# Designed miniproteins, single chains, continued (5), part 83

Each design is a single chain, and the fold is of that chain. pLDDT is the mean over its residues in the fold that is shown.

## One batch from the design tools (miniprotein)

Design m18890
Fold by ESMFold2-Fast:
Structure m18890 (fold): chain A 70 residues (1-70)
Amino acid sequence: TVTVTVAVLSKSGLDFEAVKEAIEAYFAELGKAAGVEVKVEVVETDDEEEAKKVNEEALEKLKPLMEKAA
């Protein structure tokens, strides 16, 4: 099982619930394609630096799975 956290920046003006649903659906599909269970936690933050750091860490954790799914 791979667990990742994705941050949505509240200042972006995006609909948090819609973005959260889309992210959760995407990672569920990715996990099935890679043959592993992926658990994603979507959080909202107003800190641009924190959001960038969290999302970069998530991407690094997911790179091997994305290569495996391809």
Scores: mean pLDDT 75

Design m18891
Fold by ESMFold2-Fast:
Structure m18891 (fold): chain A 81 residues (1-81)
Amino acid sequence: MLSPMELFSKRLVETYEENRDASDAELKEAAIATIREFAEEYPEYRANLETLIDFFESLSPAQVRALLEAEKREIEREEEE
């Protein structure tokens, strides 16, 4: 069973992979949409996820891509261990 945080991280990485060839701006919109969807599915984490949405909205599109790439690398390292 995955923790909600592990599920969230995997959904963000899936959004990155699905939008890999999209523009940085489109990827940023997709990432924010993914966070909003997760907040609706897990209302107990909504306050933390709303803070994360504000954070992502404050970033440039290129910074959002870099964060998602970093998250993917973290997931890959955990799967190797």
Scores: mean pLDDT 79

Design m18892
Fold by ESMFold2-Fast:
Structure m18892 (fold): chain A 114 residues (1-114)
Amino acid sequence: AKAQFQKILDQLLARLEEEGKKRGLSRLEILAEFIATLFVQVALGRADRELVVEYVAKLLVEEAKKLGISVEELMKRIEPRALALAVEALGEEYREEFLEFLREILERALEIEK
């Protein structure tokens, strides 16, 4: 169910926040690791792409509001680390698919902000 899937993603984000804090990572670095991790699950057929895009888009709208910046600016700050992690996990052949995944998230986030 959608509600159960959202709960699983909330738990994953909370775990990455705790682990990232112990590693001295910034909030942006934690968000980059979360997005890359979710893309790996989508690419391996283990997570629904549409549900992941919806979840991440909503999360990034909230995070951008807290920082007082646009979602587009937030995505620009997250992209380099998230891309590097996704390519490290899956290989260079996934670069274009990952950038398309980020584009889908940004487009959905901009629709949520309307």
Scores: mean pLDDT 88

Design m18893
Fold by ESMFold2-Fast:
Structure m18893 (fold): chain A 70 residues (1-70)
Amino acid sequence: MEIPEEEINEMAKYLAEKYENDIEHLVFKVKEAAEKLSDENLEKFLKAFKKVEKNEENIKAVEEVVKEKK
């Protein structure tokens, strides 16, 4: 499923801000989003997430989810 880049950027920012201290819930939400996103949009999501997320542990967890869904 194709999603506008603007919505992907907003989704990444929302998840980074809302679940900054809840890595388990963050991973769950990213897995849900990944089922609805194409591989191309999933890579765009990861790139956007890395720009807004400052917690390296959260970045690593999200990278692993994206890698497993490829």
Scores: mean pLDDT 77

Design m18894
Fold by ESMFold2-Fast:
Structure m18894 (fold): chain A 90 residues (1-90)
Amino acid sequence: AREEARRLVEEVVRHLREAVRALRAGDRDAALAHVREAIDAALRAAPLLPPEVAEELFALVNEAYEAVVAGDVAAAEAAVRRAEELARRL
């Protein structure tokens, strides 16, 4: 059960890393598409996670979305780091 949640959170990390890469390349449309994929993975992961962990996950993908909309690479990278820490904790 927890292995499925971990795989989905790892998908969130992967999509957020791709979003940061696209944002650094100046491709905001691609970055937004990747963040949307991360949000979809987070929605699938949420019912498999403790409520407090699901809240952390939603907070970080929302922060990533806002960072991409603002073109804030540093904030988007911070969201990736938090997602990586969350995945390691599972």
Scores: mean pLDDT 86

Design m18895
Fold by ESMFold2-Fast:
Structure m18895 (fold): chain A 59 residues (1-59)
Amino acid sequence: SRREEALELAKEAIREALELGLSKEQALTVATMRILDAFPELTAEEAEEIAREALEELE
């Protein structure tokens, strides 16, 4: 599903951001922006929810 694709993309963005030394908050922002770029039909709120779920699954 599109949500699953967005979740996978968010996980990659978060992993990369954390490896670069960014904070979890910064990683969530990067993931949210990356989701909105790839899935422009999603709202910022929906993208943020997906990014938070991705971070939870990586922890």
Scores: mean pLDDT 85

Design m18896
Fold by ESMFold2-Fast:
Structure m18896 (fold): chain A 92 residues (1-92)
Amino acid sequence: LEEEIKEVAKTLSDEFKQRLKAILDKNKERLEKEGKGIETSEEFAKQFLDYIKGTDEEAVLEEIERVLTESTDLEVKANVYNFLKKLLEAYE
């Protein structure tokens, strides 16, 4: 899984990385408090990687912001947030 995340990270633009970091930083305090102890499942991570591979970067960023701000499902928000943290960490 970590190798798959690194491969996807290599395909993403520097602009995508900067905007993603800003979205995560904006939501960090709230989501770390609400999602404490909820780790990203391997199945979720793989599905999300496939979504990113097949979708425009701008559309991906828009959907991420919608999920993190509008979703009522705490587990979904925590999975998205934790996966994206791992994706950013893969950007050596």
Scores: mean pLDDT 74

Design m18897
Fold by ESMFold2-Fast:
Structure m18897 (fold): chain A 69 residues (1-69)
Amino acid sequence: KVEELIKKINELRKELERIDAEMPSLTPEEQQKALERAAKLGDEYYRLINELRTKYRDEVVKIGEEKLK
């Protein structure tokens, strides 16, 4: 389940990066909607980061030792 959280966090991060990259190509109406979506995704991103730290403290350390060595 920790892998699901990490995957979700990475998906949210990529989506936020995508929104930022697409912003200059959007209409003013789409830009407004994109900003609202980015705010919601940002909130979800930080919520999942906190959940990862709280619920999977030991697993996060192990992943760091093995993958981010």
Scores: mean pLDDT 74

Design m18898
Fold by ESMFold2-Fast:
Structure m18898 (fold): chain A 62 residues (1-62)
Amino acid sequence: ESLIDKVIKKLESFGFNVEGDARILIANLSEESLKEILKAKNKEEAYEILKKEFPEYWHLFL
């Protein structure tokens, strides 16, 4: 199981959209950013990371 797959499952478990363009955005994140998302304890922490990484595209995860 890849780091990307783990991040996708975690975001999906928090209720985020991980399909279409959102999946492409996740696949292009650095290993450091992927690991930061995996350390998020709740939806709000993950959401703040997504807004920081994708200031123009975070709404695609909603």
Scores: mean pLDDT 85

Design m18899
Fold by ESMFold2-Fast:
Structure m18899 (fold): chain A 59 residues (1-59)
Amino acid sequence: ALRAELAAIQAEVRAKLAEAGIDPSDINPTPEEREKLLEITKPFGDRVLALQEARRAAA
């Protein structure tokens, strides 16, 4: 379950980045692209941590 949920979150992040025209593989993004990347990925990072913590609580 956890792996599937993490994969779904990663797919959603990639879709959001593509919609915003941001390439996460770009090693020299502009400051604006970097800021947008952080804005898009931050809530998903928090969600991933919450899922991992929930798994630990259930163990």
Scores: mean pLDDT 73

Design m18900
Fold by ESMFold2-Fast:
Order: C-alpha cells, then structure tokens, then sequence
Structure m18900 (fold): chain A 63 residues (1-63)
C-alpha cells in the first residue's frame, strides 16, 4: 500500500544518503537506491531491501 511504498522509498533514500555521506560516488548511491526499490517492488520486505542495498554498494565499490 501507499505506506509501504513510502517506507520503501525512505529506506532506499537513507541507504543512498548514507553511502554519499561516507564518501561514496553518486553512481554508487543511485545503484543502492535502485536496488532497494527493486527488492521491495519484487515483494521483498525491509530486510530483503537492506541486503540488496548492501550488495549493490559492495558491487559498485569493487569497480
């Protein structure tokens, strides 16, 4: 529902902002944001979104 959608966007946005605050690139932050939203869109919960965001951040940082 709308509340879950807002929560998904907020979580993804916070993940991206955290990466930028810790010196990550805008490209890496965008990948983290997209991964978080994609995991939630696929029916995953907050934990699935968090794992997707962590994975995207690591993959972006690896080159």
Amino acid sequence: GAMEEAESREGARRGAESLLANGGSEEAAQKVYDAGLAARDAGGGPDEAQRAMVRAGLEAGAG
Scores: mean pLDDT 76

Design m18901
Fold by ESMFold2-Fast:
Structure m18901 (fold): chain A 74 residues (1-74)
Amino acid sequence: MSKEEQVEKLIEEVERKALRATFALLRANPDLSDAEVLAALREQLAREYARAKEEHPEFADLLEAPDVRLLPAL
């Protein structure tokens, strides 16, 4: 597997884990607003990317968490 294929697969896994964790939170707390759901997704993405960087330090420089904000960037 090429380095590019390994990084792509890792990013897909990180995003999938973050999304699953966010949906699990939503199932436990169905009264969450859209803003709260987006905040939870952002936190889960940051956490899973940080974990991936720790588990795969050789790819750390290539792993960036997407900026999912409740408000537009200023």
Scores: mean pLDDT 71

Design m18902
Fold by ESMFold2-Fast:
Structure m18902 (fold): chain A 80 residues (1-80)
Amino acid sequence: EVSEARRIVNEALAALPPEVAEKARQLIDEMDRALSARNVDEARKAGDELAKLFEEQGFPEAAKAVRTLVDAGIAFVESL
């Protein structure tokens, strides 16, 4: 599930216009930093913004995949 979600997100990133892809990468970095800091609220916020961006660009499966990745990341952090 997580591996498949990462594949879907990466494929959508490759299909985005360059300036939109840049914004998406910034949100991914923000999400990763929040998870590394164990900041669940910021991770969900960044993930929601990224999912909305994918939905607006016509990639609803990528938006769903982002939510899966955020939920998995939070569950992992909470299991530590």
Scores: mean pLDDT 83

Design m18903
Fold by ESMFold2-Fast:
Structure m18903 (fold): chain A 82 residues (1-82)
Amino acid sequence: MEELKEELLKAVQEAEKLFLEVREKGSEEARKRALELVGEAQARLAKLAPAIEAGDEEAAKEAVEIVRELAEELRKILEESL
């Protein structure tokens, strides 16, 4: 479980870094799309948070996948904006 929490933290840090780059370098449309994707990911993660706190490894794995998916979409937005 602790390894999954570490993976989740690293994934969140990568997504945060990409979101900040979109905010600095992206167009208005890119920033709007990034905010929508972050909001969607946060809503999905909120549903998983109680299970993760209870030590559910399946929920933690799903959370890591959600954040990695967010990071990939943010990366695409940034690439399309350049």
Scores: mean pLDDT 83

Design m18904
Fold by ESMFold2-Fast:
Structure m18904 (fold): chain A 64 residues (1-64)
Amino acid sequence: DVVEAARRAVEMIAEGASVEEVVRRLPLLSREDAEFLARLYEEKGLEALEEYVARAEQSAKRNA
């Protein structure tokens, strides 16, 4: 599940994992998605990253 993969990526990035490590462990997540999440964390911090994933999860649940 892509949303669960994104949530795991957030945890890994917060612990200092590289984009390369995230992509290796979460193959459902594209490199572009992993790079976007890592950049968001660097620019806006963990709270913005968590909010982004929460909004994506809600959107996925309402559109299906």
Scores: mean pLDDT 77

Design m18905
Fold by ESMFold2-Fast:
Structure m18905 (fold): chain A 78 residues (1-78)
Amino acid sequence: SAGDEAVARIRAIIEEAKKKIDATTDPAKILEIGKETEAEIRAILDEAIAAGALSPAQLEEIMKLLEELGKKIAEKLA
């Protein structure tokens, strides 16, 4: 489904972002990766929401993935 595709795309984007964050110690680069990743995910989310493609469970899964990314960024910047 379009919702399953949106979740899969967002998961892949977050996993690539985590790899990029792990590959650098530069705080400016980490923040840049976070900003670019947020913009990419926002575009997918806005499209999926506008299409009515996301179930509540899929939205919760995406929110959890975003929380995990934010936590990783915060830990890396500490």
Scores: mean pLDDT 86

Design m18906
Fold by ESMFold2-Fast:
Structure m18906 (fold): chain A 100 residues (1-100)
Amino acid sequence: IPALERETSPAVQAWLERVTGLEPPVTVGEFLARLSELQLKAHQALAEEHKAATGEEVTLDELEERLAELLETQPDAVLEAMGITLSELQALQQNPAAPA
């Protein structure tokens, strides 16, 4: 997809530098790859936190369902854990290569 080769917005580039250490410019494809990696780390952190608090383990599938529910009810908290704002996520979904 040609859009995957387009540069991200300056706000997303600044976020990527802070979180991943990548130098600007970065492509939309690279951003999406890093977002997926951060989402996986968030799942792992939630599983460890649950285990530490309750002594019980959760499956990855169960954790994904809980994360999806949490995103619907408390999106800001989950997005903060991932290091991205809701406004940034919405802008990326609507026009990932837009400057603002």
Scores: mean pLDDT 59

Design m18907
Fold by ESMFold2-Fast:
Structure m18907 (fold): chain A 65 residues (1-65)
Amino acid sequence: STEERARRALAALEQLLAEDPALARALMVKHLGPERGAALYAAIEAGDRARALALLVEHFREQGR
């Protein structure tokens, strides 16, 4: 499901952010765009998992697979 995909992506991004925050931010901006990517990075940094998941669900829904 989109929700499972979002949860898996969030777990990977949280791990990457802990190891290399600069790379994590760059990848989020590259794949989600400058506004949504920056918002996702800020949400993860703030520990706002609900917002981070909502942003990822919206992104995957818009990508239309």
Scores: mean pLDDT 84

Design m18908
Fold by ESMFold2-Fast:
Structure m18908 (fold): chain A 87 residues (1-87)
Amino acid sequence: DVAKKKEEVGNTIREAVILAVNEKDLEKAIELITKMLDSLGLEEKRKKLIELLKKLYEAKTQEEIDKILEEIAKVVEEIFKEIEKKA
């Protein structure tokens, strides 16, 4: 079910963002993203998201956070297209 896969991906990425920004637990955020994207076989997207999560963890202003979240949203759309392609 493509819709369920997309929902799971969206929920996992939201949780990872909260861990990186609010909880300051970058290690757990990286583990969640790695497990999810490895299960999907999306190594390139995994590397991109981990890099963005690291930037998000180091971000000091809301403006920086918002810019990184826009980049994350673009990667999420790419992941959704890959899920649709594999369905």
Scores: mean pLDDT 84

Design m18909
Fold by ESMFold2-Fast:
Structure m18909 (fold): chain A 75 residues (1-75)
Amino acid sequence: IEEAKNYFLQAADYAKAGDGEKALEYARRGVEILKKEFPEYSEHLDSHLERIELLIEKGDYERAALMAQGMADML
């Protein structure tokens, strides 16, 4: 859990910096850890990751950062 939280915090920081590729890389790492720990939430975790990816594709780095931060705050 702590490792996943740290990855989401890094994802939020990279999104704020405008580094969408690293933001998505770290968000994926966090999701992978949570899917191993809580496989029952896999669909919801994939949905959150997809929304972060779409926000980055749209150039909405502020919302992508907020979503990654929100995932960290839940842990």
Scores: mean pLDDT 82

Design m18910
Fold by ESMFold2-Fast:
Structure m18910 (fold): chain A 93 residues (1-93)
Amino acid sequence: NAQQARDGAAQALIDLANYVESLGGEEAKKAAEHYRKAAQAVRDGNFDEALKHLREASRELDKLDLTPEQARNLAIKDTAAALNVVGAQVEAE
């Protein structure tokens, strides 16, 4: 079910965006906005646009000074979102 895979990937990206925004600051907010745009692109089946926004989110995250706990939580959520996006793209063919 390509639609269910896209919906799951979009939700994982929204969960990641909400976590990143909770870290506070302007850079975290910008990264979260890019994750939300990536989620919408995934829902639309536009994986090239999604990848562009994921790269922009990553650049904003590189500016954050995270605690080890925040970095671990981010890595877990980022991995989950990445696996879901790959799964959705495979289902789309």
Scores: mean pLDDT 85

Design m18911
Fold by ESMFold2-Fast:
Structure m18911 (fold): chain A 74 residues (1-74)
Amino acid sequence: SLRELAEEYGVALPTLSRRHRDLKEFFMTQFHLGPRLANEAALHFLKAELYAKAGDTQKAQEHFDQLEALIAKR
């Protein structure tokens, strides 16, 4: 969950929630995803971004791959 991700990486939950909302709107407007798919896309992007910043390139890539597959289902 977003809360667990915030706790794991020491990021403020309000900051992460705002970023997730902005990303969800981005995927809805730019990729024409429905709210459910846009929500999942935003979560995969956030996880990939946080793993990349932590130096876990393998987990970051896994989430980017999941994001790409999700966009392909539009």
Scores: mean pLDDT 80

Design m18912
Fold by ESMFold2-Fast:
Structure m18912 (fold): chain A 64 residues (1-64)
Amino acid sequence: SLAEARRLATFLAEGEARAMAEQTGAKTAEARVTAVDENRLRLEVRAGDRHVSRVFTVEQILAA
């Protein structure tokens, strides 16, 4: 479900943000998950001067 995918995506994005902060030496990291439509979520991760934004389908997130 989209709600379940959002919860999992948030968990994964927060993990990626922490990993990115450790790799870049940043003191803070941000993770944001937004719904693009009923089947797709946008995951944004930021740490220091690095920013990554990607769109995944619900199926891709649930398979991760």
Scores: mean pLDDT 81

Design m18913
Fold by ESMFold2-Fast:
Structure m18913 (fold): chain A 96 residues (1-96)
Amino acid sequence: MDPDYQAVLNEVFRLAKEYPLDFETIRKKLLELAENSKDPDVAEAYRYAALMEEIMLEALETKDPELMLLAGRLRDIFVESESLQEFIDKVRELLK
């Protein structure tokens, strides 16, 4: 696995443990990590991770089956990707 992507995974899981089911707080903290990132690909990965948390929150609030499916697909891409580039490319393709 790409070490920069492993760092993104570790931060998202750390935030999920620290703020369980608080998708809005996790989203805000991921956006802060994106703004503080020097690497543009790391910043983009944190922005897409924040979008994943936003869509998950909306899916849970609305009970919309299309948003629930989208949230699940984003989660699968997030946990199955092995690099920043793979994660970014797969999220961009899903959101077309």
Scores: mean pLDDT 87

Design m18914
Fold by ESMFold2-Fast:
Structure m18914 (fold): chain A 97 residues (1-97)
Amino acid sequence: DVREELEELLRRAEEIAREALELQRQGILDKELGERYRREIREIVRWLRELGVDNPDLARAEGLLDVAEENPANFGTLAAAAESVARALRRKLEELR
């Protein structure tokens, strides 16, 4: 069920956004964790593109992921990317109603 898969991805994107924002607030610099979050967010973006999702929130997430590749320890950028993906997922879920 596409809806169930999208809801699962939304939950994960929101979780990454919260975790990354918390790490940013604490001033934690963990390149390996940042690279893992970047890969997970990019995987969600890939799935949404395969589902034919084309919206400005998804395009924004892709741009933020490109920035995150240059500085993988920037959890603020990763939190913004994850939140943009979450917005794209919420929009797609509304469209399926």
Scores: mean pLDDT 86

Design m18915
Fold by ESMFold2-Fast:
Structure m18915 (fold): chain A 66 residues (1-66)
Amino acid sequence: LSQAKLAEAFKVPVEVVSKDWDSLKFVIDLIKEGKSQEEIKKEFYKKFGSVPSDRFIEKLKEALKL
């Protein structure tokens, strides 16, 4: 999955995706591993100290199917 595809899916400039790429890639890797939304939130919180929204995770899942 490219930064450009994620930027298009989220309706944001590619620079925004590039700035947050490490956190985006972390969630993408967990989705590819087949982790549940609750597991993704838990692992993300451990690494970054914040909880991603359910909508954010669903948007990334949709982008991965493209």
Scores: mean pLDDT 73

Design m18916
Fold by ESMFold2-Fast:
Structure m18916 (fold): chain A 80 residues (1-80)
Amino acid sequence: AAEAVSEEELERALEEFREFAKENPEAARKALQLAGMEYLLAPSPVVRRVLEALAELLGISVEEALRMGREALAELLAKS
């Protein structure tokens, strides 16, 4: 696999994100929205894992995260 992320590196990043989310819940939700948008534009196993992990961390379903991603994509497409 090209540019694969190690499981150790992913777990460390998720722990750091958990602390970040405690301090910045609005930014954490924005990150989940962007992850959903990225998965819709370029689906990959790595992006799917990140999306699922962030959704679990924030107590939001993957389906809700994808809905948020669709909203972000609509905003992006509305910009010239």
Scores: mean pLDDT 75

Design m18917
Fold by ESMFold2-Fast:
Structure m18917 (fold): chain A 98 residues (1-98)
Amino acid sequence: GLDEALKLLEEEKKKADKLEQLVLEAIKYLIKGLENYFDEEKRKELEKKYKEKAEEANELLEKEGKIEELEERLEELVKEVEKLIEPFVEELKKKLEE
């Protein structure tokens, strides 16, 4: 579930360079935002943290020019994270449709 996805991101951060760490932190805040979807105050704080990390990553990416390497390294991780969060996203969709 979400805890497994967050744990996977923390483990990958230990092996990541600075750019990858910023992207992984942005994804982590996005997942935490999903956990706190109905808590408007926490969701807004987490969205702000996501935007801050995404902006830092984008600035560093523009400077380094390594977008293809980053995409290749993160493709498998993103797929695994999506699989881990899918049950929570499905439950969230059910709550929003009722």
Scores: mean pLDDT 75

Design m18918
Fold by ESMFold2-Fast:
Structure m18918 (fold): chain A 77 residues (1-77)
Amino acid sequence: SQAALDQEIAANEERILEDAEELARKLEEALGKEKAKEKLLEAAERTREEAAASKNPAERRVLERAARLLEEKAKEL
């Protein structure tokens, strides 16, 4: 059903956002703040391009949120 699909999309959205936060932490630990910032901004730009290319509104929304979180984490470093 549509409701079941919407619920699964919401769960995937939460997972993607959590993965973005974990990526930011791992990059800082491995590369230091300056290189981590560069990689996060690169990942954010790529994610925004994927969002723009997506024909699925739900996927687009999730990707846009992920990109914004990556940009926000880069600014905090």
Scores: mean pLDDT 78

Design m18919
Fold by ESMFold2-Fast:
Structure m18919 (fold): chain A 66 residues (1-66)
Amino acid sequence: MDEEEQAAGDLARRVWALSQRHSLEEVEEEMKKYVEELKKTKGDKVAEMAESAGKTVLTHARLQRE
């Protein structure tokens, strides 16, 4: 798979898994930390795509709680 697509998928799955056991605030903080590490190791484009995917999943988790 494209490295950008793989990073996006990995973060999306991680955010969803965390949202089942943790507060949305904790999930958001973990997502931010992971995105910062991706920026350092794989570059801004990969990090941006992963962040977008993670935010989408986090939005779905919020909607399920409202």
Scores: mean pLDDT 80

Design m18920
Fold by ESMFold2-Fast:
Structure m18920 (fold): chain A 74 residues (1-74)
Amino acid sequence: GPKKVTIKEGDPEKILEIANKLYRYGEATVVTVDGKEVTLKFDDEEEIFKIAEELVTKGEATVEVKDSDTIKDV
């Protein structure tokens, strides 16, 4: 089932990279603060924008992943 994870990123360059990967490929792999690798999958431009806006505004975003199989230690 869907699991929520929190990603933290305050670096504008890295936020832009995440947004560009989501817009271009519908997916981006990010590393959470605790060293977990998470694959984000969104094909909705509004959802991608919301994630980017939360990272820019709060330095963190909570995102839903399909299941724990998309979360790996890095």
Scores: mean pLDDT 69

Design m18921
Fold by ESMFold2-Fast:
Structure m18921 (fold): chain A 64 residues (1-64)
Amino acid sequence: MSREELIARVSAIVQELAALGMPRDEIVRIAREMMDYIDTLPAEEAQKKIDELEREARERIRQL
């Protein structure tokens, strides 16, 4: 997966989390962490970490 594809995925995830009612502060935190993974990790590992954060974020929304 290219860097551009990972950034597009993060944008899509952020939009979906916002639509589900996640607070802006949490969305910003998650987006920054995902972008840090893209900048610091190999693409394959960054994708896995992004998928893990998305799963955790969706579970957190269920608890709101």
Scores: mean pLDDT 82

Design m18922
Fold by ESMFold2-Fast:
Structure m18922 (fold): chain A 96 residues (1-96)
Amino acid sequence: SAREEALAKAREIASRTPEMQALYDEWRARQDEVNRALEEYKDASARELTEKAIEAFKQGLPELALDLLERAAEKAGVKMGEILEMVKNDELPEEP
């Protein structure tokens, strides 16, 4: 289960910053908002999805950010944990 692995990795990364911990704790409460927003980005590139995910984290929408990163990882052909490390370092994925 890629999502379960991604959530475990996100929690690990969140443990390194107080801000990420706070965002992650609110994640589950925003499922409806995440599902609505994902429809807007169904045709977006991996880079665009990652940029939107970073913005979502900054806006306090960690559930949207995690789901956008999952889609970005799938489009870029990388593991969710790798793209989370890129986001932590303000790096964007390259498309093949």
Scores: mean pLDDT 67

Design m18923
Fold by ESMFold2-Fast:
Order: sequence, then structure tokens, then C-alpha cells
Structure m18923 (fold): chain A 64 residues (1-64)
Amino acid sequence: MSEEGQRLKRVSDEVVDYKLKNQLTDDSEMPLSEEEREFLGVPDVKSMTLRDLSLAIREKMLKS
């Protein structure tokens, strides 16, 4: 797996783990770090719902 692919998997796994540990719903708003915003290509977005974040990660994976 490329370094970019490893980073994407790590972010995805962290989001899933955070959701499970905190019992969050898909509509729960998640603050985005600067690294996450840069990685997803959404520099102006400060937060996303878990659903939107999961979809953004999935689209990034499909483009890889």
C-alpha cells in the first residue's frame, strides 16, 4: 500500500474507532483537524457529520 493509502486507512480506522467508543450516530458532528481537511481536500470545512466524513473518505479511496 502506498503511504497515501496507509494514511487514508489510518484516518478511516480512527473515525470508526472513535464512533464505536463514543457511540456516535451518523448525524454526529465531528471536528476536522488541519491534516484531515488537507487530506480530504476541504480546507474551509471545520466539521462534518460522521456520514459525510465517511463518504468523503470512501470517495478518496475510490480515486486512489
Scores: mean pLDDT 70

Design m18924
Fold by ESMFold2-Fast:
Structure m18924 (fold): chain A 70 residues (1-70)
Amino acid sequence: MSRLEEKFEELFRLVREGKYDEARKILKSMTPEEREAIRKRAEELLQSPDPEVQLTAAGLLYLIDKVMEE
């Protein structure tokens, strides 16, 4: 897997576990291009038939938007 996929899996896991501060720190350490790629991947997961996956993806998108507003 690419390093970007590894970062996505880590972020997704942290959001699922409610570790929002840790996820935010990772997002802030990333480039704008990396954040955009993570955002697009999370948007794809909003189409998942799994409600837990949809909820986690929505949470990750919310954190990305907050980091980009700062």
Scores: mean pLDDT 81

Design m18925
Fold by ESMFold2-Fast:
Structure m18925 (fold): chain A 94 residues (1-94)
Amino acid sequence: MEFLRLAEEAEALAREIAERQPENPLGQAAANDLRGAAENLRKYAETGSVELGVAAVLLLIGAAINAERAGDLEGAERARELAREAARAMEKAD
């Protein structure tokens, strides 16, 4: 999978969660984690820095936890899927 595509999907999910949970601080935290993951995925695509890729995966996991705690089970499930896709893509990147 392309890291730039994963970044775009993370940003789209951040907007969806923020829209569904506008007054929930956990929903806003999930959206912030997803935006941070998108930034790190773009930087990883540019630089190849494993540290940035790992940081992106951890932020996607954090987003899933925050979304689930906010009651956004769909957002949490999608964030976990993005984390799995990003981790798998990193293992194949040479």
Scores: mean pLDDT 86

